# Designs tried in a protein design run: designed miniproteins, single chains, continued (5). Part 48

Each design is a single chain, and the fold is of that chain. pLDDT is the mean over its residues in the fold that is shown.

## One batch from the design tools (miniprotein)

Design m17761
Fold by ESMFold2-Fast:
Structure m17761 (fold): chain A 99 residues (1-99)
Amino acid sequence: SEFEKLVEEGEKAYKEGKYKEAKELYEEALKLAPEEKKAEVLKNLGKVYFELAEFEEALEYYKKALELYKEQGDEEGVKEIEKEIERIEKVIRGLGGEL
């Protein structure tokens, strides 16, 4: 599907350090995402925003992914996102607050 191609291209761009390109690809993928795949795309957007040092946006996307993983009963997804949120909150505290 178009959605799957956008996710694959976004993952490739992310792995190549092309974070702005990965962001655009994942944002387009989110618009086309089936309900059951939204949490994964939101998680990937959180990762991209983190790499761009846009920590407030990264936190917002991770929190959206967390709520969807909780709704799905995905305990592994919940734990992964909680660790990423803790990591970002630690970075924000180290930087003295909002960025």
Scores: mean pLDDT 86

Design m17763
Fold by ESMFold2-Fast:
Structure m17763 (fold): chain A 73 residues (1-73)
Amino acid sequence: MDKELEEEIKEVADLVAQGRMDEARKKAEELVKKYPDALKKAFKLAQEAAEAGDVESARLYGMVAKLLSQARE
C-alpha cells in the first residue's frame, strides 16, 4: 500500500513537472479516494526532498499536497 501510494504520488509530481495540471488534478482526486493518508504521504515526501536539498522535488511534492488538499474539499 505505502509503496504503491508513493509511486502514484510520484506520477502526479511528474505530471506537474510536465505542466499537465488538469491530469495532475484528476490523479490527485483519484488518490484521495483510494488512500486516506495520501495528503500526509505527499507532505512527508516534500519534507524529505527539502531536507535532502532537492528543492525541485520539494516544490513538486508540495504542489501534489496542495492538489490533494483541494481534492478533499
Scores: mean pLDDT 81

Design m17764
Fold by ESMFold2-Fast:
Structure m17764 (fold): chain A 85 residues (1-85)
Amino acid sequence: MLLEVTVKSSEGESTFLVDLETGEIVEILSGKPTEEQKELVSALAKYLSKNPKALEYLLNKTVTVNPVLFDTSFKEKAKVTLKEV
């Protein structure tokens, strides 16, 4: 399953194409994401692949993600928008 993931943080806005089966970023569609933002997006994709109810709830919504739920270098809160492709 492919998702378009947009992340807004203090570092700016970036949009990613992600494969939920692998938890991998397939393509950077826009912006200049930091390595920390890429780690957050990968961790989020892996989480959503294991939690389909969370995925259904978050699709086509913008939510504030607290990165303390993930073991990544990204430590600030970010606004994330998920869209099915």
Scores: mean pLDDT 75

Design m17765
Fold by ESMFold2-Fast:
Structure m17765 (fold): chain A 69 residues (1-69)
Amino acid sequence: SEEDKARADRLIDEAERLLSQGKYEEAVKFAEEALKLVPDHPRAHRVLAQAYAKLGDSKKAMEAALKAQ
């Protein structure tokens, strides 16, 4: 729904803020919550790709990057 998309966008805004602060595990949690609302959310997959890369999980980073396009 539009409501779910708006909420997912707000969760990703926070995930991007956490990512910029080096809080990678917390950024993953917010991005995963957004994807529960909107599974096809490119910004959420981009956050996961960057966070997992910083956490050293290259496989998860690559999978997320592919979904982010």
Scores: mean pLDDT 89

Design m17766
Fold by ESMFold2-Fast:
Structure m17766 (fold): chain A 72 residues (1-72)
Amino acid sequence: EEERLEKARIELVKAISNGDYEGAVKALEEILKLAPPEYQGDVYRMLAEAYEKLGDKEKAEIYRKKADEVNP
């Protein structure tokens, strides 16, 4: 849904602006559910960056690998 995607994008920008990387992860997970396959690589990269900022190195590595698989 276009409305749901727009809301998730607004929440992502808001979370990043406030340094709220937990909120950024939630918004990115919603965007990932709605994103076409060709954009999933970019979303995975953003998830990896958000998890790196949270200190979750294991999840950051998982999402980096997912990004490389879909958008090498």
Scores: mean pLDDT 80

Design m17767
Fold by ESMFold2-Fast:
Structure m17767 (fold): chain A 61 residues (1-61)
Amino acid sequence: HMMLIKMGDEYLRKGDELKRAGDLRGAAEYYRKAAEYYEKAGDFGRATGARIVADQLEEQA
């Protein structure tokens, strides 16, 4: 359970790095991976937040 949240956090950090580098599509992919891990952990609030950011980045890409 806690390990899944940690994995989600790791993917969020990588997504932030890619976003800062200008790779919006790559960032969106990592945010979607983060959302998947949060959903598996039962943290639907964080999962929804990550999906929203991924959708925004895909729109901008």
Scores: mean pLDDT 84

Design m17768
Fold by ESMFold2-Fast:
Structure m17768 (fold): chain A 75 residues (1-75)
Amino acid sequence: LVKEAQELRQKGGEAWAAGDYKKAGEYFEQAGKKYKEAGDNRTAANMYRAAALAYKKAGDLEKAEKYLKLADEVE
C-alpha cells in the first residue's frame, strides 16, 4: 500500500510539473486513498489537500472543495 501510494504521489508531482493539473489531482486523490488504507491518515490528509489545490488550478471547484473537506475529516 505505502509503495503504491508513493508511486502515485510521484506521478502527481510529475503531472503538476507538466501543467496537467487535472491528472495531478487524480494521482494525489488516489495517493491519499492508499495512504488512508495503510493507516497513515496524516499523509492521506496532505495528499487530499494537494488534490484539492490541483483540482482548483484545473477549474474543478467542486472536487477542490470535496477533497479539502475530506482532508480535514481524516486528519
Scores: mean pLDDT 85

Design m17769
Fold by ESMFold2-Fast:
Structure m17769 (fold): chain A 85 residues (1-85)
Amino acid sequence: AEELVKEARDAIAQKTPEGVLKAGRIAVELLRQGRYDEAARVVNEVLKTEGDIDVEAAKALVLMQVHTEVLGLPPEARERFLAAL
């Protein structure tokens, strides 16, 4: 948990499209591991990131990937993730 959240934060701190996409992949991995609170934390950090059009496009792709993963979760898991956002 700690390693993945740190890696995501370090990637987001770069404020690049590649960093945002990497953080998105980490959020999906955390969701797959059942770590909804940590996944929500990473998603919130992605949403707070400001940048150019390429960074905004990367954020949109991350939100699409997270949305797709969340749709596959049982209701209790989905509620936990959304409440942590």
Scores: mean pLDDT 84

Design m17770
Fold by ESMFold2-Fast:
Structure m17770 (fold): chain A 97 residues (1-97)
Amino acid sequence: SSLDLLKDILTNEIKAKPEDVEKILELYEILKQEGPEATEKWVRENLSEAEIERLLTILSEVIHKLKNSTDPVSQELVEELKKLKEILTKVLKERKK
């Protein structure tokens, strides 16, 4: 599944901190199950500005690692991660106003 692929990349390739892995996996599940509005609300209630910036960097690294992958699971993961980046970027910009 796309979730299993994401977890593998985060833990074994990027070697992100366990707390950042947990937050990214939770965001991914909320986005897939509840959609972008629920995900945005969760970000606003649970993440600091510094955490949002760190997660944006990690998400960009995952997308970069998948840039040459053509399989449907990798393509779905990239599209969902791009949506997460848009949500995180929106919240971050609004906090800096």
Scores: mean pLDDT 87

Design m17771
Fold by ESMFold2-Fast:
Structure m17771 (fold): chain A 80 residues (1-80)
Amino acid sequence: SYLEKGIKLLMEGKYEEAVKYFEQAIKEDPNNAEAYYLLGMAYYKLGQYDKAIEYFKKAISLDPNNEEAKEALKEIERMK
């Protein structure tokens, strides 16, 4: 799946390539909270904090029990 390929790239530090696969995963399933969370994480690794915040908020809106996304959002908002 696109999600699995994106995760492998994220683990390899290939963050820009991981973004492309997570974007494709979202196109296939626009309600996939996990894909939005991982896209936010990839943008966070790229230092693109405003995009990371946007996607973490989207992940939380789809899955309010995503504690990892909530914690990541709090950490970035403390850095502003």
Scores: mean pLDDT 86

Design m17772
Fold by ESMFold2-Fast:
Structure m17772 (fold): chain A 83 residues (1-83)
Amino acid sequence: EHYEKGVKLFMEGKYEEAVEEFKKAIEENPDYAKAYQLLASALLALGKYEEALEYLEKAVELTPEDESLKESLERLKEYIKKK
């Protein structure tokens, strides 16, 4: 439920509210890889790059077979390194 609420808020551009809902989803299920992924995306939309990196790393750890997540993590690391 919290994950689904977060997704709707994210699609509406309500990123701060989406972050709150995704954090609740993670609190209920700490292994919810999709919630970590979208939490990182919402944080990126808010310009919170370093916090987004932390959650994206956790998502990759939970789904090491997801090559697209690994690529996203590498791109974010390079972006932060240039700032």
Scores: mean pLDDT 84

Design m17773
Fold by ESMFold2-Fast:
Structure m17773 (fold): chain A 70 residues (1-70)
Amino acid sequence: SPLLALVYNNLGVVYEALGNLEGAVKAYEKALEIDPSNEEIKDNYRALLTRLGVEPNSETKWGKKLREIN
């Protein structure tokens, strides 16, 4: 459901505002599982990973995710 993806996106935004960055990552990842083509969710996820210092060329799980959504 597109509405469910937006609920998880909004949850990610709330977690970021509260400083729960791990919760925000998980919420955005869940939103992208539901709607992988949603540019707003992708932008929020990219911005969060950039804030966390994840590089697109990284061999980490998050670096691989950044390459998948770019």
Scores: mean pLDDT 80

Design m17774
Fold by ESMFold2-Fast:
Structure m17774 (fold): chain A 61 residues (1-61)
Amino acid sequence: MIPESLIERLRELLKEDPRISLRELAERLGVSQATVSRIRRELLEREIDEGIALIERGVRK
C-alpha cells in the first residue's frame, strides 16, 4: 500500500517543477524509481479528476 504522504510529496514536486524526471523524483522522495512510477500513476488519476473539478468550479490553490 502506498502512503498518502508520498503521493502528496510527489504532487508538490510536480507542481513546483512539472519537468522533473522520474529519477529525480525517486531521489527527492527517497524511494525506488519503480515505487515512484506506481505513485505517479495514482497521482495522475487524482490530477485528472482534480483538473476537471478546477475547470468546472474555477477553484485555485
Scores: mean pLDDT 68

Design m17775
Fold by ESMFold2-Fast:
Structure m17775 (fold): chain A 90 residues (1-90)
Amino acid sequence: MSQEEIDDEVKLALTLIYTAIALLDAQRGDGEGAVESLEKALEVAKSIKNPELRKEAYQAVIDAAERAIELSPEYREEFEKVLQKAKELA
């Protein structure tokens, strides 16, 4: 395993961690924190060089954004912006 392979796997894990934080924040009523965490997840996903792992990371952001809209509908427009960006990049 090369440093680049390890780096991409770590970035995928970090993307998943940020999506989990976003859903927790949305469930607790912190829609602003949820948006910030989803945007961080998307930026980490964009930095993944392996196309298969990057696609998996984008899908995680998409799934999390859709669920966050249900949990914190007041921030729907902000979540939809992240969702749209992730769908365009996937």
Scores: mean pLDDT 86

Design m17776
Fold by ESMFold2-Fast:
Structure m17776 (fold): chain A 88 residues (1-88)
Amino acid sequence: SEELKKKAEEAEKEAEKKLKEREELAKEGKEKADKLTKEAEENPEKAEELNEERVKFGEEVRKKLGELNTEIAELRQEAEKLKEELEK
């Protein structure tokens, strides 16, 4: 079925898009965490506040990465199911 093939391809493309979004978020998250760590090292008097900001930011990034991981997994599972139906 051409319809099932198209749906599988669309799910795969959406998964690839979400994967790129996840990779960009992870990279930006690391860059900001590294910056906050460096600022804390250079400003010991502000280290507590900067470390708290880093921890809070890390939790927010981790939550968003988790949501993207779930979406990617669901899209890949859907694509796999559609592909299996095509092979029947």
Scores: mean pLDDT 85

Design m17777
Fold by ESMFold2-Fast:
Order: sequence, then structure tokens, then C-alpha cells
Structure m17777 (fold): chain A 77 residues (1-77)
Amino acid sequence: MALTPREAAVLRALAELGPSSVAELARALGQSQSTVSRTVRRLEARGLVKRSEKDPSKYVLTPAGDEELYRLREAEA
């Protein structure tokens, strides 16, 4: 599946920052919370991110999301 630049940016931010809320991601990416929320929901539907077990207000990368980031970095080489 192809990632949009916005989806790729959210995955990179989660990999760099660790578990992050929509508000934290919006601040890190310079995007609105509504834009980030929509992007995160699409990524969650694809199994690339999920809610944190320790803090359900935060999202984390799944193993599949980490794999897509690896493929994205290789494809941009």
C-alpha cells in the first residue's frame, strides 16, 4: 500500500517520539488536530498504529507500521 506524505510523517513522528497523543503529533508536525486525527484513524484502520495499552490517549506504532517506515526509507534512497 502507498503511504501519503502526511501518513508517512505521522509514522516517522511516532517512531521518533514514541507514544504520542493527537495533540502531541499535531504540535510536532505543525498540523491541525483534526488533520492529524483523520490521518491517525486511517493508519489505525490499516493496522499501522494502535492505542497504547499504558495510556489509551496515546498512539504507538505496530510492528506493521515499523515495517512500512523501513520500506519507506529504503524506497526514498
Scores: mean pLDDT 80

Design m17778
Fold by ESMFold2-Fast:
Structure m17778 (fold): chain A 63 residues (1-63)
Amino acid sequence: LVGEVVRALKDIPKLNSKTAALRKGDRALVEREVNDHWVLVRSLVTGERGYVEKGALEVLGRA
């Protein structure tokens, strides 16, 4: 996952200052795996960085 481009499988709301919001189909770069459920991403659409739930993402490949 780290260094891979992912796509949001659904609309993901911003829950707090540490999480990122993504719309369904938005692409993001995975910067860090935090645990089995959460990754740190940077949105390639908005440039926002934040935590996103891993199960809401599809891996597309390396950036």
Scores: mean pLDDT 79

Design m17779
Fold by ESMFold2-Fast:
Structure m17779 (fold): chain A 58 residues (1-58)
Amino acid sequence: SLLEEAERSYEQGLKMLEEGDSAAASTGFHEAAKLAEQAGDEELKKRAEELRKKALEA
């Protein structure tokens, strides 16, 4: 489902962030936010967008 894909992209973003790859993390969070929006999960979308901003600002 779109929600499961959003969750996987979010998890991938977190993994990349832990590995110090801010660019890859930002991409993962962007995809997660997009998929979460399509799935109707506003909470996941908001969390992904916030983490993407933090990854880009670091």
Scores: mean pLDDT 84

Design m17780
Fold by ESMFold2-Fast:
Structure m17780 (fold): chain A 87 residues (1-87)
Amino acid sequence: HMEEVLADPEFEERLALVKEAHARIKKLGDEIIKADPSKKSYVTSKEVGSILRLIGLVLDGASLEEVQAEADRDIKEFEKMLEEAKK
């Protein structure tokens, strides 16, 4: 399983996408916590859950398109949480 994933020509591309998504989610999470510090535990838990899901997709051999779609969904959820925290 893992050896097959590592031999995939798109593996490095999917991993780079996960790293980029993680950096964006982390930045959004930090902004949410700054806007509403009471959400720190909840936001941190969601950040961990998101990165583990994305890593799981890569390890399961999900396509670049599938990984991108999941990353986009998670980023959009964090953007909505940030707007709610600013209110």
Scores: mean pLDDT 80

Design m17781
Fold by ESMFold2-Fast:
Structure m17781 (fold): chain A 56 residues (1-56)
Amino acid sequence: GVKAVATQYHPATSEDEISFRPGDTVIVLEEVDDEWWKAELNGRVGLIPKSYIEEI
């Protein structure tokens, strides 16, 4: 996976999503579509909006 950092707060709006805060580090596992990535954050795996994430 690729390391990335959250740039904005995201509250999960469905059970498939994970919540994160600015500065949280995620590991990107795969691209699901043009708006969503599957990622791991602190042992949780779920969908994150890629526009809120910056690769490092």
Scores: mean pLDDT 81

Design m17782
Fold by ESMFold2-Fast:
Structure m17782 (fold): chain A 71 residues (1-71)
Amino acid sequence: EPSEEEKREARLKKLKELLEKLEKEVPESEEIEKLKEEYKEILRENTNWEEEEIELAAKAAALAEVLLKKK
């Protein structure tokens, strides 16, 4: 069975892959930065994840939200 550290590395890799796809569709903006900070706060309060994982997950969530909201 993979260790918790190996599982974390696998999650980081998947988050980076997801971010590359999302960043291709959604350019950086003030809205993304604000949403990223909101998601970082939620993740810090509700998880025991490493800061790097929190930052990547928050950015991915912010990008996905903006992409889904786009008209």
Scores: mean pLDDT 76

Design m17783
Fold by ESMFold2-Fast:
Structure m17783 (fold): chain A 66 residues (1-66)
Amino acid sequence: MQEAIDLAKSVGTTVKLHLSSKGQDDTAQKSYDSSIQAGQQSAQQGLSPDESQLRSSQAASQSVQS
């Protein structure tokens, strides 16, 4: 459970750093929050860390596509 959340934070942090480097702090924050929420939901559902990381990555990606 905690490991899945930690992976979600890692993914969100990477996306946040990438967006922050482009001066998009608001978008970076939204991507990070979406990633963490997806990771937490995956952990609550008992999904593996790999599945949780994939869900977090998808949530972060969707946040920036809008």
Scores: mean pLDDT 66

Design m17784
Fold by ESMFold2-Fast:
Structure m17784 (fold): chain A 71 residues (1-71)
Amino acid sequence: HMMELEKKKKAMAETHMTVDKKPEEDAERAAEYQLIAKILQTKGGLSPEEVAELIRSKSLEELKKMAEKLL
């Protein structure tokens, strides 16, 4: 029990140090894309395929403007 928990805690600490080194910017951008995708699907009535194409072809700024128009 305790040895298993200690092993997991050690592995998690090493993973956490690697994750902590990553700038929050990448996670923030991913969250923005997810939020925009949800707005475009829910408010805009776009299919997941159409949203994926927009994310690939348009800039984040254009996607934000489209989402704002739908809010």
Scores: mean pLDDT 66

Design m17785
Fold by ESMFold2-Fast:
Structure m17785 (fold): chain A 63 residues (1-63)
Amino acid sequence: MEEYAKKLEEIAEELKDINPSTAKMAEQNAERIKKGEFSPVIAKNIVEGFEVTLELYKRRLAG
């Protein structure tokens, strides 16, 4: 669980300069994961969703 929160915090840091609103949502979800508000399956799905979002933003900026 801590690994998912940490990964979301890293994604949020990368999103901060691209989309501050999405970065804030990632940070809020990381905090909720740290508080144990999500099951491991839900936490994983949240991380994967933000990873896809970050990749799409990076692809758009690069191409």
Scores: mean pLDDT 82

Design m17786
Fold by ESMFold2-Fast:
Order: structure tokens, then C-alpha cells, then sequence
Structure m17786 (fold): chain A 60 residues (1-60)
């Protein structure tokens, strides 16, 4: 697994935590960065995970 995918997964975890705490701005920024890294890595599964979480944040 590439370093980019690992960094993206850490940022997704941070985004989930921030979202659970009601910090929508931090959650969005973390997930947007994760999405950039996942796209750079070409990891379709992590891209989809980040996109799904970003949609949930935007719906809140």
C-alpha cells in the first residue's frame, strides 16, 4: 500500500472524528485532502470512501 493511501486513510479517520464532534469545517477540509491524495494514488476504493463521507458532511 502506498504512503498516499495511508495518509488518505488517516485523514478520512480525522474527518469522521471531526464530523462526529460537529466540526463540519475541519471534517470537510480533512476529507477533501484525503480525496486529493487518494486520486493521486489512483486508489478507487479510498476515493469512493472519501467521496461518500464528503457527501454526508455536505448534507449536514
Amino acid sequence: MSKLVLEAEVLIALGRMAFSLGDLELARRAVERALELAREAGDEETVREAEELLREIEEA
Scores: mean pLDDT 84

Design m17787
Fold by ESMFold2-Fast:
Structure m17787 (fold): chain A 76 residues (1-76)
Amino acid sequence: MTAEELIEEGLEYAQKGDFEKAIKLFEEAAKIGNKEEQARAYVMMAAIYETLGDKEKAEEYLKKAKELNPELAEKA
């Protein structure tokens, strides 16, 4: 499975409300993806943590996404 496929599957689980599985899939995408795919996975994880009320984790992952791809997090 490619990082892009993992991100797509993660989004499907997030839409179903299975945030635990979605986060695991985005974590795997971040491990095997290029910088752009890693940044996108971190943005998706940040969005889920924000939804779950984990503001500290959401900010941590947004910072990671910004460091890898400033256009995704900076001046958004």
Scores: mean pLDDT 80

Design m17788
Fold by ESMFold2-Fast:
Structure m17788 (fold): chain A 68 residues (1-68)
Amino acid sequence: MKVVIKDPEVKKALEEGKKALEAGDYEKALEYFKRAIELAEPGSDEYKEALEGLAEALMRLGRTDELP
């Protein structure tokens, strides 16, 4: 991955989402990853990371029907 500049909000949302996943706070993780997806450009590395985190949070919550 080669990224020079990241939007601070996208980066923060990704970091907070990952922390929430580690803490078992899957609903909070879902909100953070959704925010990162909303802010990131489709197809970017940040967008891809957010989709992966969103999928993990959705699986943990049993909302697999919403997987990307």
Scores: mean pLDDT 74

Design m17790
Fold by ESMFold2-Fast:
Structure m17790 (fold): chain A 115 residues (1-115)
Amino acid sequence: SSSLLEEIKETVKRLLEKLKELKAFLAEQPEVPEEVRKAVEETIEKVEEVLEDENPTLEQIEELIEKATETIYKVAAALNRLPAADQPRAAALLAEIARLVGRLNKLLQELKKES
């Protein structure tokens, strides 16, 4: 429905903002592996692709969820490389991103029922 697509787009926009905050935070962290930074950047690109489409497909949304989930695990694995003082902020950002990905997955399951 148009309402579900609007909720998906709003959730994806919020995901983009949190991923950009995470990217900026990780840019200040020299100990973070390049693989982790690339995963965040690639997820941002995938989010932007979904937002540029007027009617994103189920497959595009599924690919975004899969990519974002992979990136969450990679970032989580790298948290111990951060200075102890920075770990709580990184963990909080990651938790917000994970919550948005979870919301997006629920909205996707609802959209599948309408298809």
Scores: mean pLDDT 87

Design m17791
Fold by ESMFold2-Fast:
Structure m17791 (fold): chain A 63 residues (1-63)
Amino acid sequence: EKAEEIARLLEEAGGPEAARRVRETYERTGMLPDAESVRRLLLEDGVPEEVAEEVARRVEELL
């Protein structure tokens, strides 16, 4: 559901490791990431800041 939608957005943005961590956290805890966490994970994966900010905003709209 929402966790899979978020993970797909992260993968499409070029953050496969960020997407994997979102899936693992949801599997273990049932918790979805907030927009700030999504932005940070994407930046750590090497996604450009402009793209990371856009994806984080889309995730906030899904929540």
Scores: mean pLDDT 81

Design m17792
Fold by ESMFold2-Fast:
Structure m17792 (fold): chain A 97 residues (1-97)
Amino acid sequence: MKEEYKERLLEIIRKLLENNPDIPFETIGMLLAAADFYIENNDLDGLRQLLTDVIKAPEELVDAIIELVQGINEGKPASELERKLDEVEKLVEEFLK
């Protein structure tokens, strides 16, 4: 269950990286590996810096992603994680329009 939500979040981060014209495609794998590391190690400051300084995501989207990572790592119930993931996906769609 936790691994499934982490993988779904990493696919969302991949979409943010792939749709960013300022990020070279050859660096996407490295940045995804960094995101994976921050999520696994509960390094929320590292993740926030990547989302804000590299991806340049809006604050609302960054906060939603950080809250989802906290929920995953704290073992929140699937119903709460699905709700947080839906919120993140909606904010990503709004950002990429």
Scores: mean pLDDT 85

Design m17793
Fold by ESMFold2-Fast:
Structure m17793 (fold): chain A 61 residues (1-61)
Amino acid sequence: MTPGELLAELLELVSERWEELSPEERAQVAKLIGEAFEALKAGDHARARELIARAREVLER
């Protein structure tokens, strides 16, 4: 998968699980997604993948 495809899947998972997250978890996930988007814009695909993986770990608690 491309990092963009991974980000799209992450956003779908966020939409499904958003109501189950605490306000702190929501803030953390939003920050990680924003940083992943900036990494993709900069062409840093490795950084984007790392940030997407961290956000997924928050959602899989």
Scores: mean pLDDT 81

Design m17794
Fold by ESMFold2-Fast:
Structure m17794 (fold): chain A 70 residues (1-70)
Amino acid sequence: SIRDLSNEQLKAIADYAVNELGVDGEKLERALTLLVIRNETDKAAIIETLKRFGLSEEQAEEIAERLLSA
């Protein structure tokens, strides 16, 4: 689950999203904080949460995959 990710793993995914996908770092931090608090494990729910914070569907899908595969 997202709660099982280390701070280093979360930072690596966040750095990838900002640098490679062009995601706004502040929006991403807020979205990741909410996902951790909720302990979200469903990929579709993770994608929808990221999209609500202004990420595109493609950005949200790539980030969700990395969060669940780490």
Scores: mean pLDDT 82

Design m17795
Fold by ESMFold2-Fast:
Structure m17795 (fold): chain A 59 residues (1-59)
Amino acid sequence: LSTVERVIQHDTGLSEEQVREIKRLIEEGRYDEAIELLMREGGLSREQAESAVEALKAS
């Protein structure tokens, strides 16, 4: 995992597999699904999830 992926994993408690799924959704342009997964499974606010998606998109 990249530094950004590790930070997200640490902050959310998501598994490596779940982080990979989020990256796959982002690569497919399914940003809303990635945001919802981060909020629901990772316990992030919408603003935090949007920030995390932007960071992953840039990595």
Scores: mean pLDDT 80

Design m17796
Fold by ESMFold2-Fast:
Structure m17796 (fold): chain A 92 residues (1-92)
Amino acid sequence: SAEIDALLQQLKALYAQQGISLDASVEGDTLTLTFSGLSPAQLTAEALRGIGLDLDGIEVDITISGDTLTLTLRGLSEEQIKAYLRDLIAAA
């Protein structure tokens, strides 16, 4: 989706302003976000506070490796992906 691609580019630019590298992909109903360059405090904050995703029927997987956090969301509609990306943009 061109709209999803535009939202991902906007989100990447916003995180880059904070010194955070974001790699993002959408494959079918799966959204994968990889945040790199996170401080230990940012990793803790994202892992403990940012995961307020009460998404019924959505599978959420979170992996932390060093300064990198990977968030994988499965079972999303296109509208749910767009809504989630817009919420992240508003929070960044």
Scores: mean pLDDT 76

Design m17797
Fold by ESMFold2-Fast:
Structure m17797 (fold): chain A 84 residues (1-84)
Amino acid sequence: MKEKELIDKVEKMAREAVELARKGAQDPENLEEYVRKADELLTEASNLLKQGKEEGVSDEAVLKANRIIGQADREVRRLVEEAK
């Protein structure tokens, strides 16, 4: 996997996960479904990061992608907590 491809895909998945969590927070009756979809995207992003690392992307790219995923996960958890 190319470094730019990894980062672009991880950023897209992270943004989509946060957007789903925001929609879930505004729609309590469907919150569980939105959270499930957000978690699936973050899991996919984490798997993509593992694949990129195995394919030899730079440590800098791995750290950047990991930061993006970590920030998105914290935001998803924050939005879900606020919806309780």
Scores: mean pLDDT 84

